# Ledger of designs, part 2: designed miniproteins, single chains, continued (6)

Each design is a single chain, and the fold is of that chain. pLDDT is the mean over its residues in the fold that is shown.

## One batch from the design tools (miniprotein)

Design m20039
Fold by ESMFold2-Fast:
Structure m20039 (fold): chain A 102 residues (1-102)
Amino acid sequence: SKQEAVDLYNKGVKALQEGKYDEAIKYFEKAAEIGTPGQRASAYEGLGDAYEKQGKFDEAVKYYEKAIEIARAQVATSPLAQAMRDREIARLEKKLEEVKKK
């Protein structure tokens, strides 16, 4: 199901880019359900982005927080992996802070 999660995530991203937010949400929800923890984190970020675009800021906060929880739980095996994880967490936390202002 790893490839299926990637395909669903990519469909969600395309739907989001096309302004099809309800369609994007459905794709990201399914990607989160069947994906690996890392794929689930990306899908939760996608859900946060889609809900933010709809003005559903409480839902956007919820999904960004879920994405951050998974990112923090990721095992980093090297200094480079740790730096990439820390950068990803900082990026997600910035999105969360901006949505919380709304």
Scores: mean pLDDT 88

Design m20040
Fold by ESMFold2-Fast:
Structure m20040 (fold): chain A 75 residues (1-75)
Amino acid sequence: YLEAEKAYKRALELNPNDVEALHNLAVVLAKLGKYEEADKVLEQLGAIVGEFHPDVIDASVEIGLVDIKEAVSKV
């Protein structure tokens, strides 16, 4: 996943509105435990395509399996 994160971040440097890269980056960040970054990427994706787009829903489900809400609330 670390290699995937780097690859998707590089893709977004070239194409900041790449919906596929934003979706995949959000999932990868959640798998790495970077829930705050994953949430920000998912929010940006939602702003581009709308909250009910399949890519936003799919990424939200993947992040939900990792319990992002509980992880974000921990100090």
Scores: mean pLDDT 66

Design m20041
Fold by ESMFold2-Fast:
Structure m20041 (fold): chain A 57 residues (1-57)
Amino acid sequence: KERLERSRRGLEEGAKKLREQGEKAYKEDKEKGEVLYSGERSLETRAKEYRERLEES
């Protein structure tokens, strides 16, 4: 359970960083920004999966 919590936290932090990079890249290159936003959504989805597994106490 502790490992799953760490993984979820890491994915959430990664998503935040990708979001910030996506905003900056989007101003410079819309396609780059969209790719980074897509990556951020993928990390959020995986974080939700880990959260659900943690709730299965």
Scores: mean pLDDT 69

Design m20042
Fold by ESMFold2-Fast:
Structure m20042 (fold): chain A 100 residues (1-100)
Amino acid sequence: MRTAEELIAEAEKRLKENPDDVEAYLLLGQAYLIRKEYDKAIEWFEKAIKLDPNNAEAYTLLGMAYLLKGERDKAIEYFEKALKIDPNNEFAKLLLERAR
């Protein structure tokens, strides 16, 4: 099992080597989701999307952060964006049904 601290350490190491490592931004966002720091998670997922606008996983995770924060309408918007990029994303479909 990876802790939030382990995910942050891996992401920081990746970003020292490559500041544009999209995977590192997703790891930071996931670490902050574990800590229930949803606003910080959102910031990192938004940075991932800015680097890679076609990353369906980043939109799915951003939607999840908004859903956990109680912002259902924003969550739905981001799950719909994820499904526009990857229509067969079963996780995004399940989250969208839950958000409805």
Scores: mean pLDDT 86

Design m20043
Fold by ESMFold2-Fast:
Structure m20043 (fold): chain A 67 residues (1-67)
Amino acid sequence: SLEEEYEKLLEEVGKYVRESGDKELAEKLLSLTKEATPENLKELLKKIAELIPDEEIQEKLKKLIEK
């Protein structure tokens, strides 16, 4: 399901943010994930893609948005 794929991708994004040590990025991500609803998941994924400069994560986010 979209929700299961979202949770799995959030784990990858969370790992990236933890390894970066960027507190501002971590706060922005936490703020966005708190607003997550089934209705706004695609818009949330687009915002996360803009925050994360990792090309592999960005591609995974784009594929999930297209579903």
Scores: mean pLDDT 75

Design m20044
Fold by ESMFold2-Fast:
Structure m20044 (fold): chain A 76 residues (1-76)
Amino acid sequence: MEKAVAITAVNIMAAALSIEGDEELARKAIEVARAAEKIKDEKEAVEIAREAIEAAAERDLERLEELLKRAEELAK
């Protein structure tokens, strides 16, 4: 399942950020992963997860916050 793999990758990135001491980024990435898990459309969930991995790698907290908002809208 592409969705499950993509969400797992976001959680792995969050774990790496937490180990490095970036707790705020790690927490936000986990929130995005949880919201994406609730998205019924697999393609939309995978796209959110892919962008979250990129944002986490770039340490872009603002982009993660935007992705969380989009994921919550898609999860309705």
Scores: mean pLDDT 84

Design m20045
Fold by ESMFold2-Fast:
Structure m20045 (fold): chain A 64 residues (1-64)
Amino acid sequence: SRAREEADRLALEAVVLGLQGRMREAAELLRQASELYRQAGDDEMADFFDRSARGAEARAAAGL
């Protein structure tokens, strides 16, 4: 689906941002990817990326 393809793209972009230490921006894209996976009916991937977004937010809040 188009939502699945966009979610995959955003997830990959978030990984790149995370590698650059841009954790708050990475968290935002991970949240968007999670929502798009849920819209595509992929609850497993949606839950995974929701947890990943929370992790990135926690790292950003810690100054990482």
Scores: mean pLDDT 87

Design m20046
Fold by ESMFold2-Fast:
Structure m20046 (fold): chain A 95 residues (1-95)
Amino acid sequence: SMQRALEASRIIDEELYEAAKKYFEKEGKPLPPDSTIGRMKAISDFLGKLTPEERLEFLEELEKIYDDYVNGKISLEEARKRVKEIAEKALEKAL
């Protein structure tokens, strides 16, 4: 569903940005501006602290959650919970 794809993309963006904000706060770094490019910079810097193997594992877990939601296998609440869980796990590895 196009609507489900847009909802999944929104949840992913929101939860990754929340994890990126926590990363910048814990590192004592100023957060980039809350613009499209600023959000991309924040997420990129955060995920850039993971090893290539950790980033690949993270993206594969994210893709599975996206597919499960878009195909109707899980609820919106469950998709959000799972994205938040893997984003928090990535945050622990980045610190």
Scores: mean pLDDT 86

Design m20047
Fold by ESMFold2-Fast:
Structure m20047 (fold): chain A 80 residues (1-80)
Amino acid sequence: SLEEAKEAISNIALDAIERFRRQGKLSEIDELRRLYRKVLEALDSGNLDEAIKILQEAIETGSPEVREVAEKMLEALKKA
């Protein structure tokens, strides 16, 4: 369900932010926070296609660490 997808994506984002903070990856935290906000806004508006597009763009253009997180988010969204 959409609610399960949102919960999974939130957990993925929060876990990654904590991990990046421990590693001193501050720019990656800022990048991931922007990505997470965009994805959440798309899902809250019911626009699943936009959420997928945002995640696919992040996988193509993001930093290596954020790309990995975006891939996990996309997988969670596809399972919902």
Scores: mean pLDDT 87

Design m20048
Fold by ESMFold2-Fast:
Structure m20048 (fold): chain A 55 residues (1-55)
Amino acid sequence: LADAVVEAAGDLGIELPEAGPSREDRRRIAEALGVSEATVTRAFREALARIRAIE
């Protein structure tokens, strides 16, 4: 799911900074993947956790 969220954001031209996507961008990603906004938020948190755990 985290990989799917990143891929969908890339397809839509949405940047994923540390602050995260805007409400509009989050809705677009959720709509593109056919999931809820809560699912997108959760997947984004998991992606950030993985990046921080790289050490």
Scores: mean pLDDT 68

Design m20049
Fold by ESMFold2-Fast:
Structure m20049 (fold): chain A 64 residues (1-64)
Amino acid sequence: MKITDEEVLLALGDAYVGLGKIMASRGDGELAAEAYEKAARLYEEAGDLERAEEAREKAEEAAE
């Protein structure tokens, strides 16, 4: 099994999305926004621009 750098970045991005959801459910919108922004950067580095855009939108919503 070959794990690529892209697979690692996508897995980390998914982990930060999960963290953002937990923070948002606790009312920690600022921390949720930071977690989603980290996920967006990881998805961009992995070349997954669609997931990066989705994570960015979640960050903006969490910051409201």
Scores: mean pLDDT 81

Design m20050
Fold by ESMFold2-Fast:
Structure m20050 (fold): chain A 68 residues (1-68)
Amino acid sequence: GPIEEAKALLEKCLKSSNPVIRLLAYECLKLLDAGDIEGAIEALKRALKTTTDPELKKVAKELLELLE
């Protein structure tokens, strides 16, 4: 389902060369593992609003499409 797809994408993001993407992925995985889907959505929305990195924007948007 969409949560499993989001977790799979986040696991891939943990292997990113971009440390900001790795940190965001770690935080979101911890929230999803705790059942805090809304917390994960809020973290992704904050990242999307504050970042200028196009790779992070793409990843955050894709994750939001899966979780919303």
Scores: mean pLDDT 85

Design m20051
Fold by ESMFold2-Fast:
Structure m20051 (fold): chain A 118 residues (1-118)
Amino acid sequence: AGQLPRVLDNSDEEIRALAEHARRLARDGSVTEAEARGLRSAVVALMNTEGYPEEVIRRFDAALQELIRAGRYSAAAELVARALEMILEKKSAEEIAEELARLAEEQGELRAAELLRE
């Protein structure tokens, strides 16, 4: 059973805990649909709270939804982990979108990469 850490205050420690959880799930390779959906909900809520542009959040959410639809749960977890790591590094929305598109392409997830670039 995978329970996501609660991210209530978006402190750097809470973002780091969520990033480490997502990274562990991606590496273990046994990500469930429920875990992938939970990671999607958590990262979208976090990005909204951090004030990232709505268009970037919408593109990322669409890419995660496509991966979940395709049964690519570990790939979804890896994109969530990388996004959270970049948020901790205070990267811009455009840097995050481009890196996530590159990572999706590297994993062969061409449709998710397309959605990230619009």
Scores: mean pLDDT 83

Design m20052
Fold by ESMFold2-Fast:
Structure m20052 (fold): chain A 71 residues (1-71)
Amino acid sequence: STLKLTPEEITVEVGEAVKFTASGASGPARLFVNGKEVGKTPLEVTFTKKGTYTVVARDGDQSAQSVVTVK
């Protein structure tokens, strides 16, 4: 797969926003947080609850993932 989601891994504080960007996509990639679609890249997502989140970008049959740790 040529699709890449940035950042690939990040630790943030509760209430902090993370901007997700995709490269190797044919256009804006669909973005999912723990399996729920939240929009298309580039997109800022604010994490309001502590935990570990899996963020997935999808472009056709391609996918890329990021892991966000909220402390």
Scores: mean pLDDT 85

Design m20053
Fold by ESMFold2-Fast:
Structure m20053 (fold): chain A 68 residues (1-68)
Amino acid sequence: SLQELLVRIIEHELRVLTEELKSLSEEEAKKVLEQFRKAIERVIEEYKLSPELIERIEKAFEEMEKEV
């Protein structure tokens, strides 16, 4: 489904973003993460993602935030 594909793309992009953020200062990385989180919240709202898919995105963010 489109929703499942979107979540897979988000999970992949978060892993890529984690590596890019390691080249930034911790303060800059946190600001980028905050903006990206807000963008993903809009996607969740627009596409009405299921609770299961939202949980997968939240877990991916938690894993990324531990690395930054």
Scores: mean pLDDT 80

Design m20054
Fold by ESMFold2-Fast:
Formats: C-alpha cells, structure tokens, sequence
Structure m20054 (fold): chain A 66 residues (1-66)
C-alpha cells in the first residue's frame, strides 16, 4: 500500500478532528515505516496525550525511545 497516500489520509483526518487519537497513532506508524523515527515518536506521544490507553501508540513509543 502507498505510504504517502496513507499519510495524506491520516493528515486529513487530523485536520477535520484534531482529537482523532487513532489518526495520530496511524500517522506515527506510517512515519516509522518510512524510517522517520523521531517524527513518529512525536505523533505517538500526541496519540497518548489524547488517549493514554492507546496500546499501539504506547508499545511503539516505548520501542522507539530505547
């Protein structure tokens, strides 16, 4: 699947609803898959700020901070 197309989709979701913690976490995952780990960390942190129980964001953030 095209990572740039997915990135655009999640960016549009965030523009429409900045509290969409799923979109923040998924955009973090896309950035991680592109090797942009520092940027991915910021997006995962935002997802956890919005939803502290977000399993995907918490797991990937802990992995990348090490």
Amino acid sequence: MDLEAQKKEYEERIKKNPNDHMAWAQLGLVLELQGKNEEAIKYYEKALELNPDHVLAKFNLEKLKK
Scores: mean pLDDT 82

Design m20055
Fold by ESMFold2-Fast:
Structure m20055 (fold): chain A 68 residues (1-68)
Amino acid sequence: SKEQELYEDAYKRIKEAVDEAKAKGLSRDELLQRIAKITRELIEKYPDIPIETISRAVAEAYRKVLAE
């Protein structure tokens, strides 16, 4: 489903952003800016999915990645 594709896409993008932030010593604000950009890109890529669902997918991805 497109929703499952969204969750997998969000997880991959957020994981890459968090991993890069850790590797490069990026500030919290720089990481948050990257997450905001990822959210916007996902909204544009999945126009048929409600923005609330996309925001939830990003938030869940971020929580899962931080738990690693």
Scores: mean pLDDT 86

Design m20056
Fold by ESMFold2-Fast:
Structure m20056 (fold): chain A 85 residues (1-85)
Amino acid sequence: AQKDLGLGMQYLNEGKYEEAVELLEKAIAQASGQLLADALHNLGEALFELGKYEEALEAYRQALALDPSNSAARQNLAKVEEKLA
């Protein structure tokens, strides 16, 4: 889980968004607590960059349900809502 999250973040930073989604989905399948919240936040970012705004919205909502203190996820959720308005 943590290895897949780390590699998913690396691909996200490299602009490899489809590969990032695959690794982040693997991380989510095996993660709980903060690791799950982090994986969902990063999945939302990768989906946003791929133009999958409805899927990104759901990922950010789930991340915030697990970690309401994540200001970056709240800001990214607002950006997605603006794209869907």
Scores: mean pLDDT 86

Design m20057
Fold by ESMFold2-Fast:
Structure m20057 (fold): chain A 59 residues (1-59)
Amino acid sequence: TGEQLRQRQQAYDSLSPEEQAIVDEALELLAAGHSIAEVARRLGLSPRTVSTLLRKYEA
């Protein structure tokens, strides 16, 4: 439904530009079949940091 897309867009718009860049890269890697741990390793972040940012986007 359109409600889920609206909530994701609102959450994304509320992120800082730096957080948006991290979310964009993380989502691309997850879509390619990488795990959260692999995404974190590639971005030079902790898995907790990646999970926290994705959780903000999913809100």
Scores: mean pLDDT 74

Design m20058
Fold by ESMFold2-Fast:
Structure m20058 (fold): chain A 61 residues (1-61)
Amino acid sequence: SEHTERAFALLNEGRYEEAAELARKALAEDPNDRLAWLVLGLALERLGRLEEAAEYFARAA
């Protein structure tokens, strides 16, 4: 989705909090968006929230 693509771009720019917000918006629209779960996990890993990141990675698989 548009939100997922933008969230991934923000992740690559180091804008981790904004990437997580857009990934959550994408998941609110489509909870089966595997890439959005992955972006959310990666953003939270970069923010040091490792237990939450692991849960979201499991949902991305």
Scores: mean pLDDT 85

Design m20059
Fold by ESMFold2-Fast:
Structure m20059 (fold): chain A 115 residues (1-115)
Amino acid sequence: AQELLEKGEEALKQGKYEEAIELYDKALALDPNNAKAWYNKGLAYYKLGKYTAAENDYRRAIYLDPNYAKAWTNLGELYAKQGRYEEAIELYEKALELDPSNEKARENLEKLKAE
């Protein structure tokens, strides 16, 4: 499991998104309760433009760790990408509630609210 997670993270860093997904699928088959692995798999799907798969994986990460501010932020970015701006605003506000230092959430929220 740990070796598969490390290989998945390396593939993700190298932009090998499909390889990262395969490695995370294998890791999650062994340990389905790893919130970070669900989040990273979602990020790989997002990079490939597979937004439905990305949403499902981010939601799973949030279910396992509701304090995972990065997962809230990236779900917000996904909804903004789909034109779901009101939902994106709510998700960015939640991310900032959990981590006020999250610059990505703050910048994205400011841009959408124009205030």
Scores: mean pLDDT 87

Design m20060
Fold by ESMFold2-Fast:
Structure m20060 (fold): chain A 76 residues (1-76)
Amino acid sequence: MSPDYQEVKERAEKILEEAREKAEKGELTEEEAKEAIEELEEYLELARRSAGQPLIDWLEEKLEELKKIIAEAKEK
């Protein structure tokens, strides 16, 4: 079976894109920020159980990027 890594990557990137767009509009709520982190953490946990280290490393980088977006949104 072909790995569903592309779907996981596309979803993770969409989570970051939506968070960034809402942050730029000043519309990113604490609840939405928490949900975005939790969803990305869920994909990371799934990757740790079923995927290789490259995908895990990539998702960890995306999680750090998401946390940075949220932190920057809170300063504005």
Scores: mean pLDDT 77

Design m20061
Fold by ESMFold2-Fast:
Structure m20061 (fold): chain A 63 residues (1-63)
Amino acid sequence: MARDPDAAERARFEALLERIRDGDAAEQAAALDEIGEFLAAHRLRPETQGELGDRVRAALAAN
């Protein structure tokens, strides 16, 4: 399995969460697509994937 994301990958993920939280529906859809690609490209630990999924759900609820 892949390791935890590096600092640049974490920064990119945080930027995508901001776009979900603050963006309109089109920006949310684009950011979700990019997050899907990020998760597919990075084989993260199940608990890390769960944590990131929880953060995506929280960002969607905040918009």
Scores: mean pLDDT 73

Design m20062
Fold by ESMFold2-Fast:
Structure m20062 (fold): chain A 97 residues (1-97)
Amino acid sequence: SEEQRLFETIARLAKEVIEALKNGDKETAEVYLTLLYMALAIARNAARQGKLSPEAKEAIDRIEELVDRLVKAFQEGNYEEAIKLAEEIRKLAESAL
């Protein structure tokens, strides 16, 4: 379903952010973080169009909050916190599958 594809994309992008940060590749991490933000915009649009279940909407709300915190941690150079937040995003997205 479209819902499953959205969560699969979010989980994959979160994994890519984790790997890039663990490798010290900040430029690659920033690219995947941007793509993750774009995936959330798509999920928000799907929610507005009534395409997501109530459970999926709640998961997207929680992921959005975590992504905002992840972006802040990344901008502050707190990569340990950024990795932890990206892992939470990945787990939440995978649990919605």
Scores: mean pLDDT 88

Design m20063
Fold by ESMFold2-Fast:
Structure m20063 (fold): chain A 69 residues (1-69)
Amino acid sequence: SMSQQAVELQRYTQAAAKKLLEADKSNEPIAKELLKMAQEAVRAALDPSRAEKAIQELREKVDKLLAEL
């Protein structure tokens, strides 16, 4: 379900932000951006008509941010 996918994306993104902060405090701006995207994933699930596209776009954005580190 979209709700399950949103929760999984939220947990994945929050875990990534935590690991970045534990590795180096200079990663705080990136970690903050990841936490905002985690919150966005949950909000996206509240609109079923747009949830699938929004969650896919958020996944791509998270992966791209992490790949640039």
Scores: mean pLDDT 79

Design m20064
Fold by ESMFold2-Fast:
Structure m20064 (fold): chain A 69 residues (1-69)
Amino acid sequence: SEAQKEAAERLREAAESSSDPEVAELLRKGAEAIEKGDLEEARRVAEQLREMNVEDAAELTEEQIRKAG
């Protein structure tokens, strides 16, 4: 859907802006999951970002999951 595409694009933009390569890779993984409609995998990515104490990236991922659903 367009919502999934827009949400995925937003996470890819955040990944390109990230100075942390591990955070960038997780954001790209989240984008791919949303684009495929795999909301369970996208939630796992958000949980991993939260465990890494990168609250902004975790919150962004959760927001984009809500917009995609």
Scores: mean pLDDT 85

Design m20065
Fold by ESMFold2-Fast:
Structure m20065 (fold): chain A 75 residues (1-75)
Amino acid sequence: SELEKIEKEIEELEKEIKELDAEIERLEEELATSELSAEERLELEIEIGLLRIKRGILKVELENLKKKKEELLKK
């Protein structure tokens, strides 16, 4: 079923987004609480930035799949 495939993809994306949110929170906590060199601070800021971009992309993909699910349910 196309609906079952989309539901599985939604669940997988929601799980990946949740894991990214947890990773971003851990790195932001490290940035806030750890005694870091200027280089280590910059590396963490870059990593957090890249993870935020990835999260944004996955959220757009999730919205698109949710819209596709709604369209299938209207048929």
Scores: mean pLDDT 87

Design m20066
Fold by ESMFold2-Fast:
Structure m20066 (fold): chain A 70 residues (1-70)
Amino acid sequence: SNKEKFIEELEKLKKKVEEDPRLSEEQKEEINHLLDDTEEKVKNTDLSEEEVEELIEKAKEFVEERIKEA
């Protein structure tokens, strides 16, 4: 399902964040909090495939930007 795809991608992002030595504990907590909020929104809504892909892309961009600036 679209939700399963989203959750799988989100878990991959969380693992990437947790394992990145360039990020501080505070940065990891902030990023994980936002990823958790996004996961809750997806679980509580009936989203189209396009909406799920947009949310995944936004989450990836957010994580990538934070890692590059760390």
Scores: mean pLDDT 76

Design m20067
Fold by ESMFold2-Fast:
Structure m20067 (fold): chain A 118 residues (1-118)
Amino acid sequence: GTLTAEVEGIADAKEKIAETRARAEGASGEAARTAAEAAARGTVGVAEALGGEVLKLEVRAGPGRGEGVGVAKGATPKAAILGAEVGVGMGALAAASLGLSPEGGELGGVEGKVEVKE
C-alpha cells in the first residue's frame, strides 16, 4: 500500500515538472499533458517491473529538472535495474515527443539511481 502511494506521488511530481517545462518551451497544452502522462506512467512502470518487491522512489525537483532515486529493499539487483531503466526510458520518450532533449535528468529524462539491499 505505502509503496504504491509513494510511487504515485513521484509520478505526479514528474508529471507536473514535465508539464511546466514543456509549457515554458512553448509546447501546446495537449502536448505538455501527453508528455507528463507518459513520464508518470514510466515511473509507475518501475514499481510494476519489480513485481511485488519493495521499491522506494524519491524525486529531487527543480525548475526544468527532475532526478529520480530508487531504493529497492528485498528486490534482486536485476529487477531493480530493469525497473529504473523502464522509468528513465519512458521519461526520455516523453521529452522527445515535445522536441526537448532529456539532458542530465531534465524533463522526462530522469537519471535513475537504484540502491539495492540484499
Scores: mean pLDDT 47

Design m20068
Fold by ESMFold2-Fast:
Structure m20068 (fold): chain A 55 residues (1-55)
Amino acid sequence: APSAAVIDAEVTVALGIILAILAGQADAADALAALHDAGQYDAATAAANALAAAA
């Protein structure tokens, strides 16, 4: 089973992308998706949290 940390990272990244799109920041959403696709979950989670804090 996936760890809770991986599940939390996936949810946080998904919410960050949604918030970036709603804020009209498509480039930020693309950058976050690229970090996730690269398997950099810690960096993706940090970027998603930064986007959420800015929204």
Scores: mean pLDDT 71

Design m20069
Fold by ESMFold2-Fast:
Structure m20069 (fold): chain A 65 residues (1-65)
Amino acid sequence: SAQDIIDDANNITQQSLSDTSVSQSDQDNIINTMNQAISLVQQGNLGNAIGLVLSAQTVLNQSQS
């Protein structure tokens, strides 16, 4: 649902800010990407919003290695 995508975007943002292995540049990029995903949800563009959430999750996961 749209709410699930918003919840996922907010969770990714909070994890990025709390994870000391994530650089400030990566945090800024993730936050901007999550804001874009929420805007797409508000426009009814759920497919593109999901794509942005998955992309940011991949960056977050890779920054931990």
Scores: mean pLDDT 80

Design m20070
Fold by ESMFold2-Fast:
Structure m20070 (fold): chain A 73 residues (1-73)
Amino acid sequence: MAEKKEEEEKRKREEELLERVKEHYEAMISTSDLEKQQKMREESDKIGEEIEELDTEELREKLKKLNEEVLKK
């Protein structure tokens, strides 16, 4: 079934993207270095483009939960 294979590939991309988002948030919170912040902004742009490319409802829901957890802290 081709659809199942595509769904699994999307899930793997989502998991990789979520890990990158978590690491990115951790790095942004931890660093005050301007050069580091500049790199974080560039990574943020890349992450945003990958999110837009995938454009899955599951990814959006997981990102919303992650964002809420970070904001509550």
Scores: mean pLDDT 70

Design m20071
Fold by ESMFold2-Fast:
Structure m20071 (fold): chain A 95 residues (1-95)
Amino acid sequence: MLTPEEIEALRRVAELVREMIKAAESGNYDEAVKLAEEAEQLARDIYERTGSPLARAVAEMLRAMREAIKSGNLDEAVELGRQAVAFLEAAIARA
C-alpha cells in the first residue's frame, strides 16, 4: 500500500506531466524539457527513497517522454505524457 506521502508525491508528478503537455502543445520546447526533467527527477527520488516498483515504472515512462522531447518529437511526447498521467491516476485510485 502506498503511503499518503507517496500518493501526494505521485500526484505532483502527474501535475508536472500535465504542465509539460501544455508546454509541448504550445510549442514551448524549453519549458517542456524543464518540466519533463523535473517530473522524471521526482519519480526517481520517490523510487530511491521507497524502492516502489510503481515509482520505477513511472520514472522509466518519463525518461522515454523526455527523450521524445529532446529528439524534437513534441507530438510523441504529448502522447507519452497522456499515457503516463493515465497510468499515475489509475495507480493512485487503486492505492
Scores: mean pLDDT 84

Design m20072
Fold by ESMFold2-Fast:
Structure m20072 (fold): chain A 61 residues (1-61)
Amino acid sequence: MTTLLVPASASDAAGAALLNAGVTITASERVDSETVRLVVPADQAEKAVEILSRFGPVEVL
């Protein structure tokens, strides 16, 4: 599994884009007021980062 941190302000649009691209979101949790944590399978992580980078900075854990 790969953990991705994304801006909370973009999380709805980013989540929809991941699902439309066929990326499985195994967990989604708000870390703080500005950040959402998304968990995806490791084999989909590169694709997820590429999609999410269109919405803002992405941190890979």
Scores: mean pLDDT 81

Design m20073
Fold by ESMFold2-Fast:
Structure m20073 (fold): chain A 85 residues (1-85)
Amino acid sequence: SSKENILSLIDTVEKVVQDLLNEARKRATSEEAKKLLDEAEKTVKELIDQARKYAEEGNLEKAIELVRQALETTLSAVAKVRKME
């Protein structure tokens, strides 16, 4: 079903964003970089949790939007950490 496909997508994206943030954390040496990654992890978790809720409710468009925001937040955080290091 479309709902099952979107839930599977959310699981895949969650793994990808977790892997990216974990790799960035291995490179983070400054307190500023570590704080930025902590805040990104919190924001991404909230976005993924909301995406699952909307997918379960059948609002697939909103679920996809929140997944995009989680990816964008992750990529932005990784880029900022790279600039700091």
Scores: mean pLDDT 89

Design m20074
Fold by ESMFold2-Fast:
Structure m20074 (fold): chain A 79 residues (1-79)
Amino acid sequence: EIEKLVEEAAEAVKEGDYDKAIEKLEKAIELLKKKIEELSKSKDPEVQKKVEELKKAIEVAKGQIEKLKKEKEELEKLK
Protein backbone atom coordinates (compact mmCIF):
# COMPACT_ATOMS: atom_id res chain seq x y z
CA GLU A 1 0.00 0.00 0.00
CA ILE A 2 2.78 2.51 0.87
CA GLU A 3 4.61 1.60 -2.38
CA LYS A 4 1.34 2.08 -4.32
CA LEU A 5 0.84 5.54 -2.75
CA VAL A 6 4.38 6.60 -3.75
CA GLU A 7 3.76 5.30 -7.30
CA GLU A 8 0.43 7.17 -7.49
CA ALA A 9 2.21 10.34 -6.28
CA ALA A 10 4.79 9.98 -9.08
CA GLU A 11 1.98 9.57 -11.64
CA ALA A 12 0.23 12.68 -10.29
CA VAL A 13 3.47 14.68 -10.71
CA LYS A 14 3.69 13.53 -14.35
CA GLU A 15 0.10 14.79 -14.84
CA GLY A 16 0.97 18.15 -13.20
CA ASP A 17 -1.39 17.44 -10.29
CA TYR A 18 0.83 18.58 -7.42
CA ASP A 19 -2.05 18.62 -4.91
CA LYS A 20 -2.79 14.94 -5.58
CA ALA A 21 0.92 14.06 -5.41
CA ILE A 22 1.32 15.83 -2.04
CA GLU A 23 -1.84 14.16 -0.68
CA LYS A 24 -0.59 10.68 -1.68
CA LEU A 25 2.85 11.30 -0.12
CA GLU A 26 1.30 12.64 3.12
CA LYS A 27 -0.87 9.49 3.31
CA ALA A 28 2.25 7.33 2.76
CA ILE A 29 4.00 9.16 5.64
CA GLU A 30 1.03 8.48 7.98
CA LEU A 31 1.15 4.76 7.12
CA LEU A 32 4.94 4.72 7.66
CA LYS A 33 4.51 6.39 11.08
CA LYS A 34 1.91 3.79 12.09
CA LYS A 35 4.20 0.94 11.01
CA ILE A 36 7.11 2.46 12.98
CA GLU A 37 4.91 2.66 16.12
CA GLU A 38 4.05 -1.05 15.82
CA LEU A 39 7.64 -2.17 15.09
CA SER A 40 9.24 0.06 17.78
CA LYS A 41 7.78 -2.25 20.47
CA SER A 42 10.25 -4.98 19.37
CA LYS A 43 13.72 -5.30 20.93
CA ASP A 44 14.96 -7.32 17.91
CA PRO A 45 18.00 -5.58 16.31
CA GLU A 46 16.78 -6.53 12.80
CA VAL A 47 13.40 -4.93 13.52
CA GLN A 48 15.12 -1.80 14.90
CA LYS A 49 17.17 -1.61 11.67
CA LYS A 50 13.88 -1.75 9.72
CA VAL A 51 12.50 1.08 11.89
CA GLU A 52 15.53 3.25 10.97
CA GLU A 53 14.95 2.46 7.27
CA LEU A 54 11.29 3.52 7.60
CA LYS A 55 12.34 6.76 9.36
CA LYS A 56 14.67 7.52 6.43
CA ALA A 57 11.79 6.82 4.01
CA ILE A 58 9.68 9.41 5.90
CA GLU A 59 12.48 12.01 5.60
CA VAL A 60 12.74 11.34 1.84
CA ALA A 61 8.96 11.68 1.43
CA LYS A 62 8.94 14.93 3.48
CA GLY A 63 11.68 16.32 1.23
CA GLN A 64 9.65 15.43 -1.86
CA ILE A 65 6.53 17.12 -0.41
CA GLU A 66 8.54 20.28 0.39
CA LYS A 67 9.95 20.35 -3.17
CA LEU A 68 6.47 19.88 -4.68
CA LYS A 69 5.01 22.65 -2.48
CA LYS A 70 7.79 25.02 -3.59
CA GLU A 71 7.20 24.11 -7.26
CA LYS A 72 3.46 24.81 -6.79
CA GLU A 73 4.23 28.20 -5.14
CA GLU A 74 6.42 29.16 -8.12
CA LEU A 75 3.58 28.28 -10.51
CA GLU A 76 1.09 30.32 -8.42
CA LYS A 77 3.42 33.37 -8.57
CA LEU A 78 3.12 33.30 -12.37
CA LYS A 79 -0.62 34.10 -12.07
Scores: mean pLDDT 79

Design m20075
Fold by ESMFold2-Fast:
Structure m20075 (fold): chain A 55 residues (1-55)
Amino acid sequence: MEVEKLINELKELIKKYQEELDAARAAGDTARYRELVKKMSEEVIKLIKKIKEKK
């Protein structure tokens, strides 16, 4: 299903950002952490919008 492919893409995206978020958190880099959260949220919203579009 098309939706399944988008869900898998979302999982991979979150995994990549999780590694970067963990690194920023370990370094105490709050500014970088916030920037990564913002970018991740934008990409997640984009993929969720595509999933909703695939009724």
Scores: mean pLDDT 78

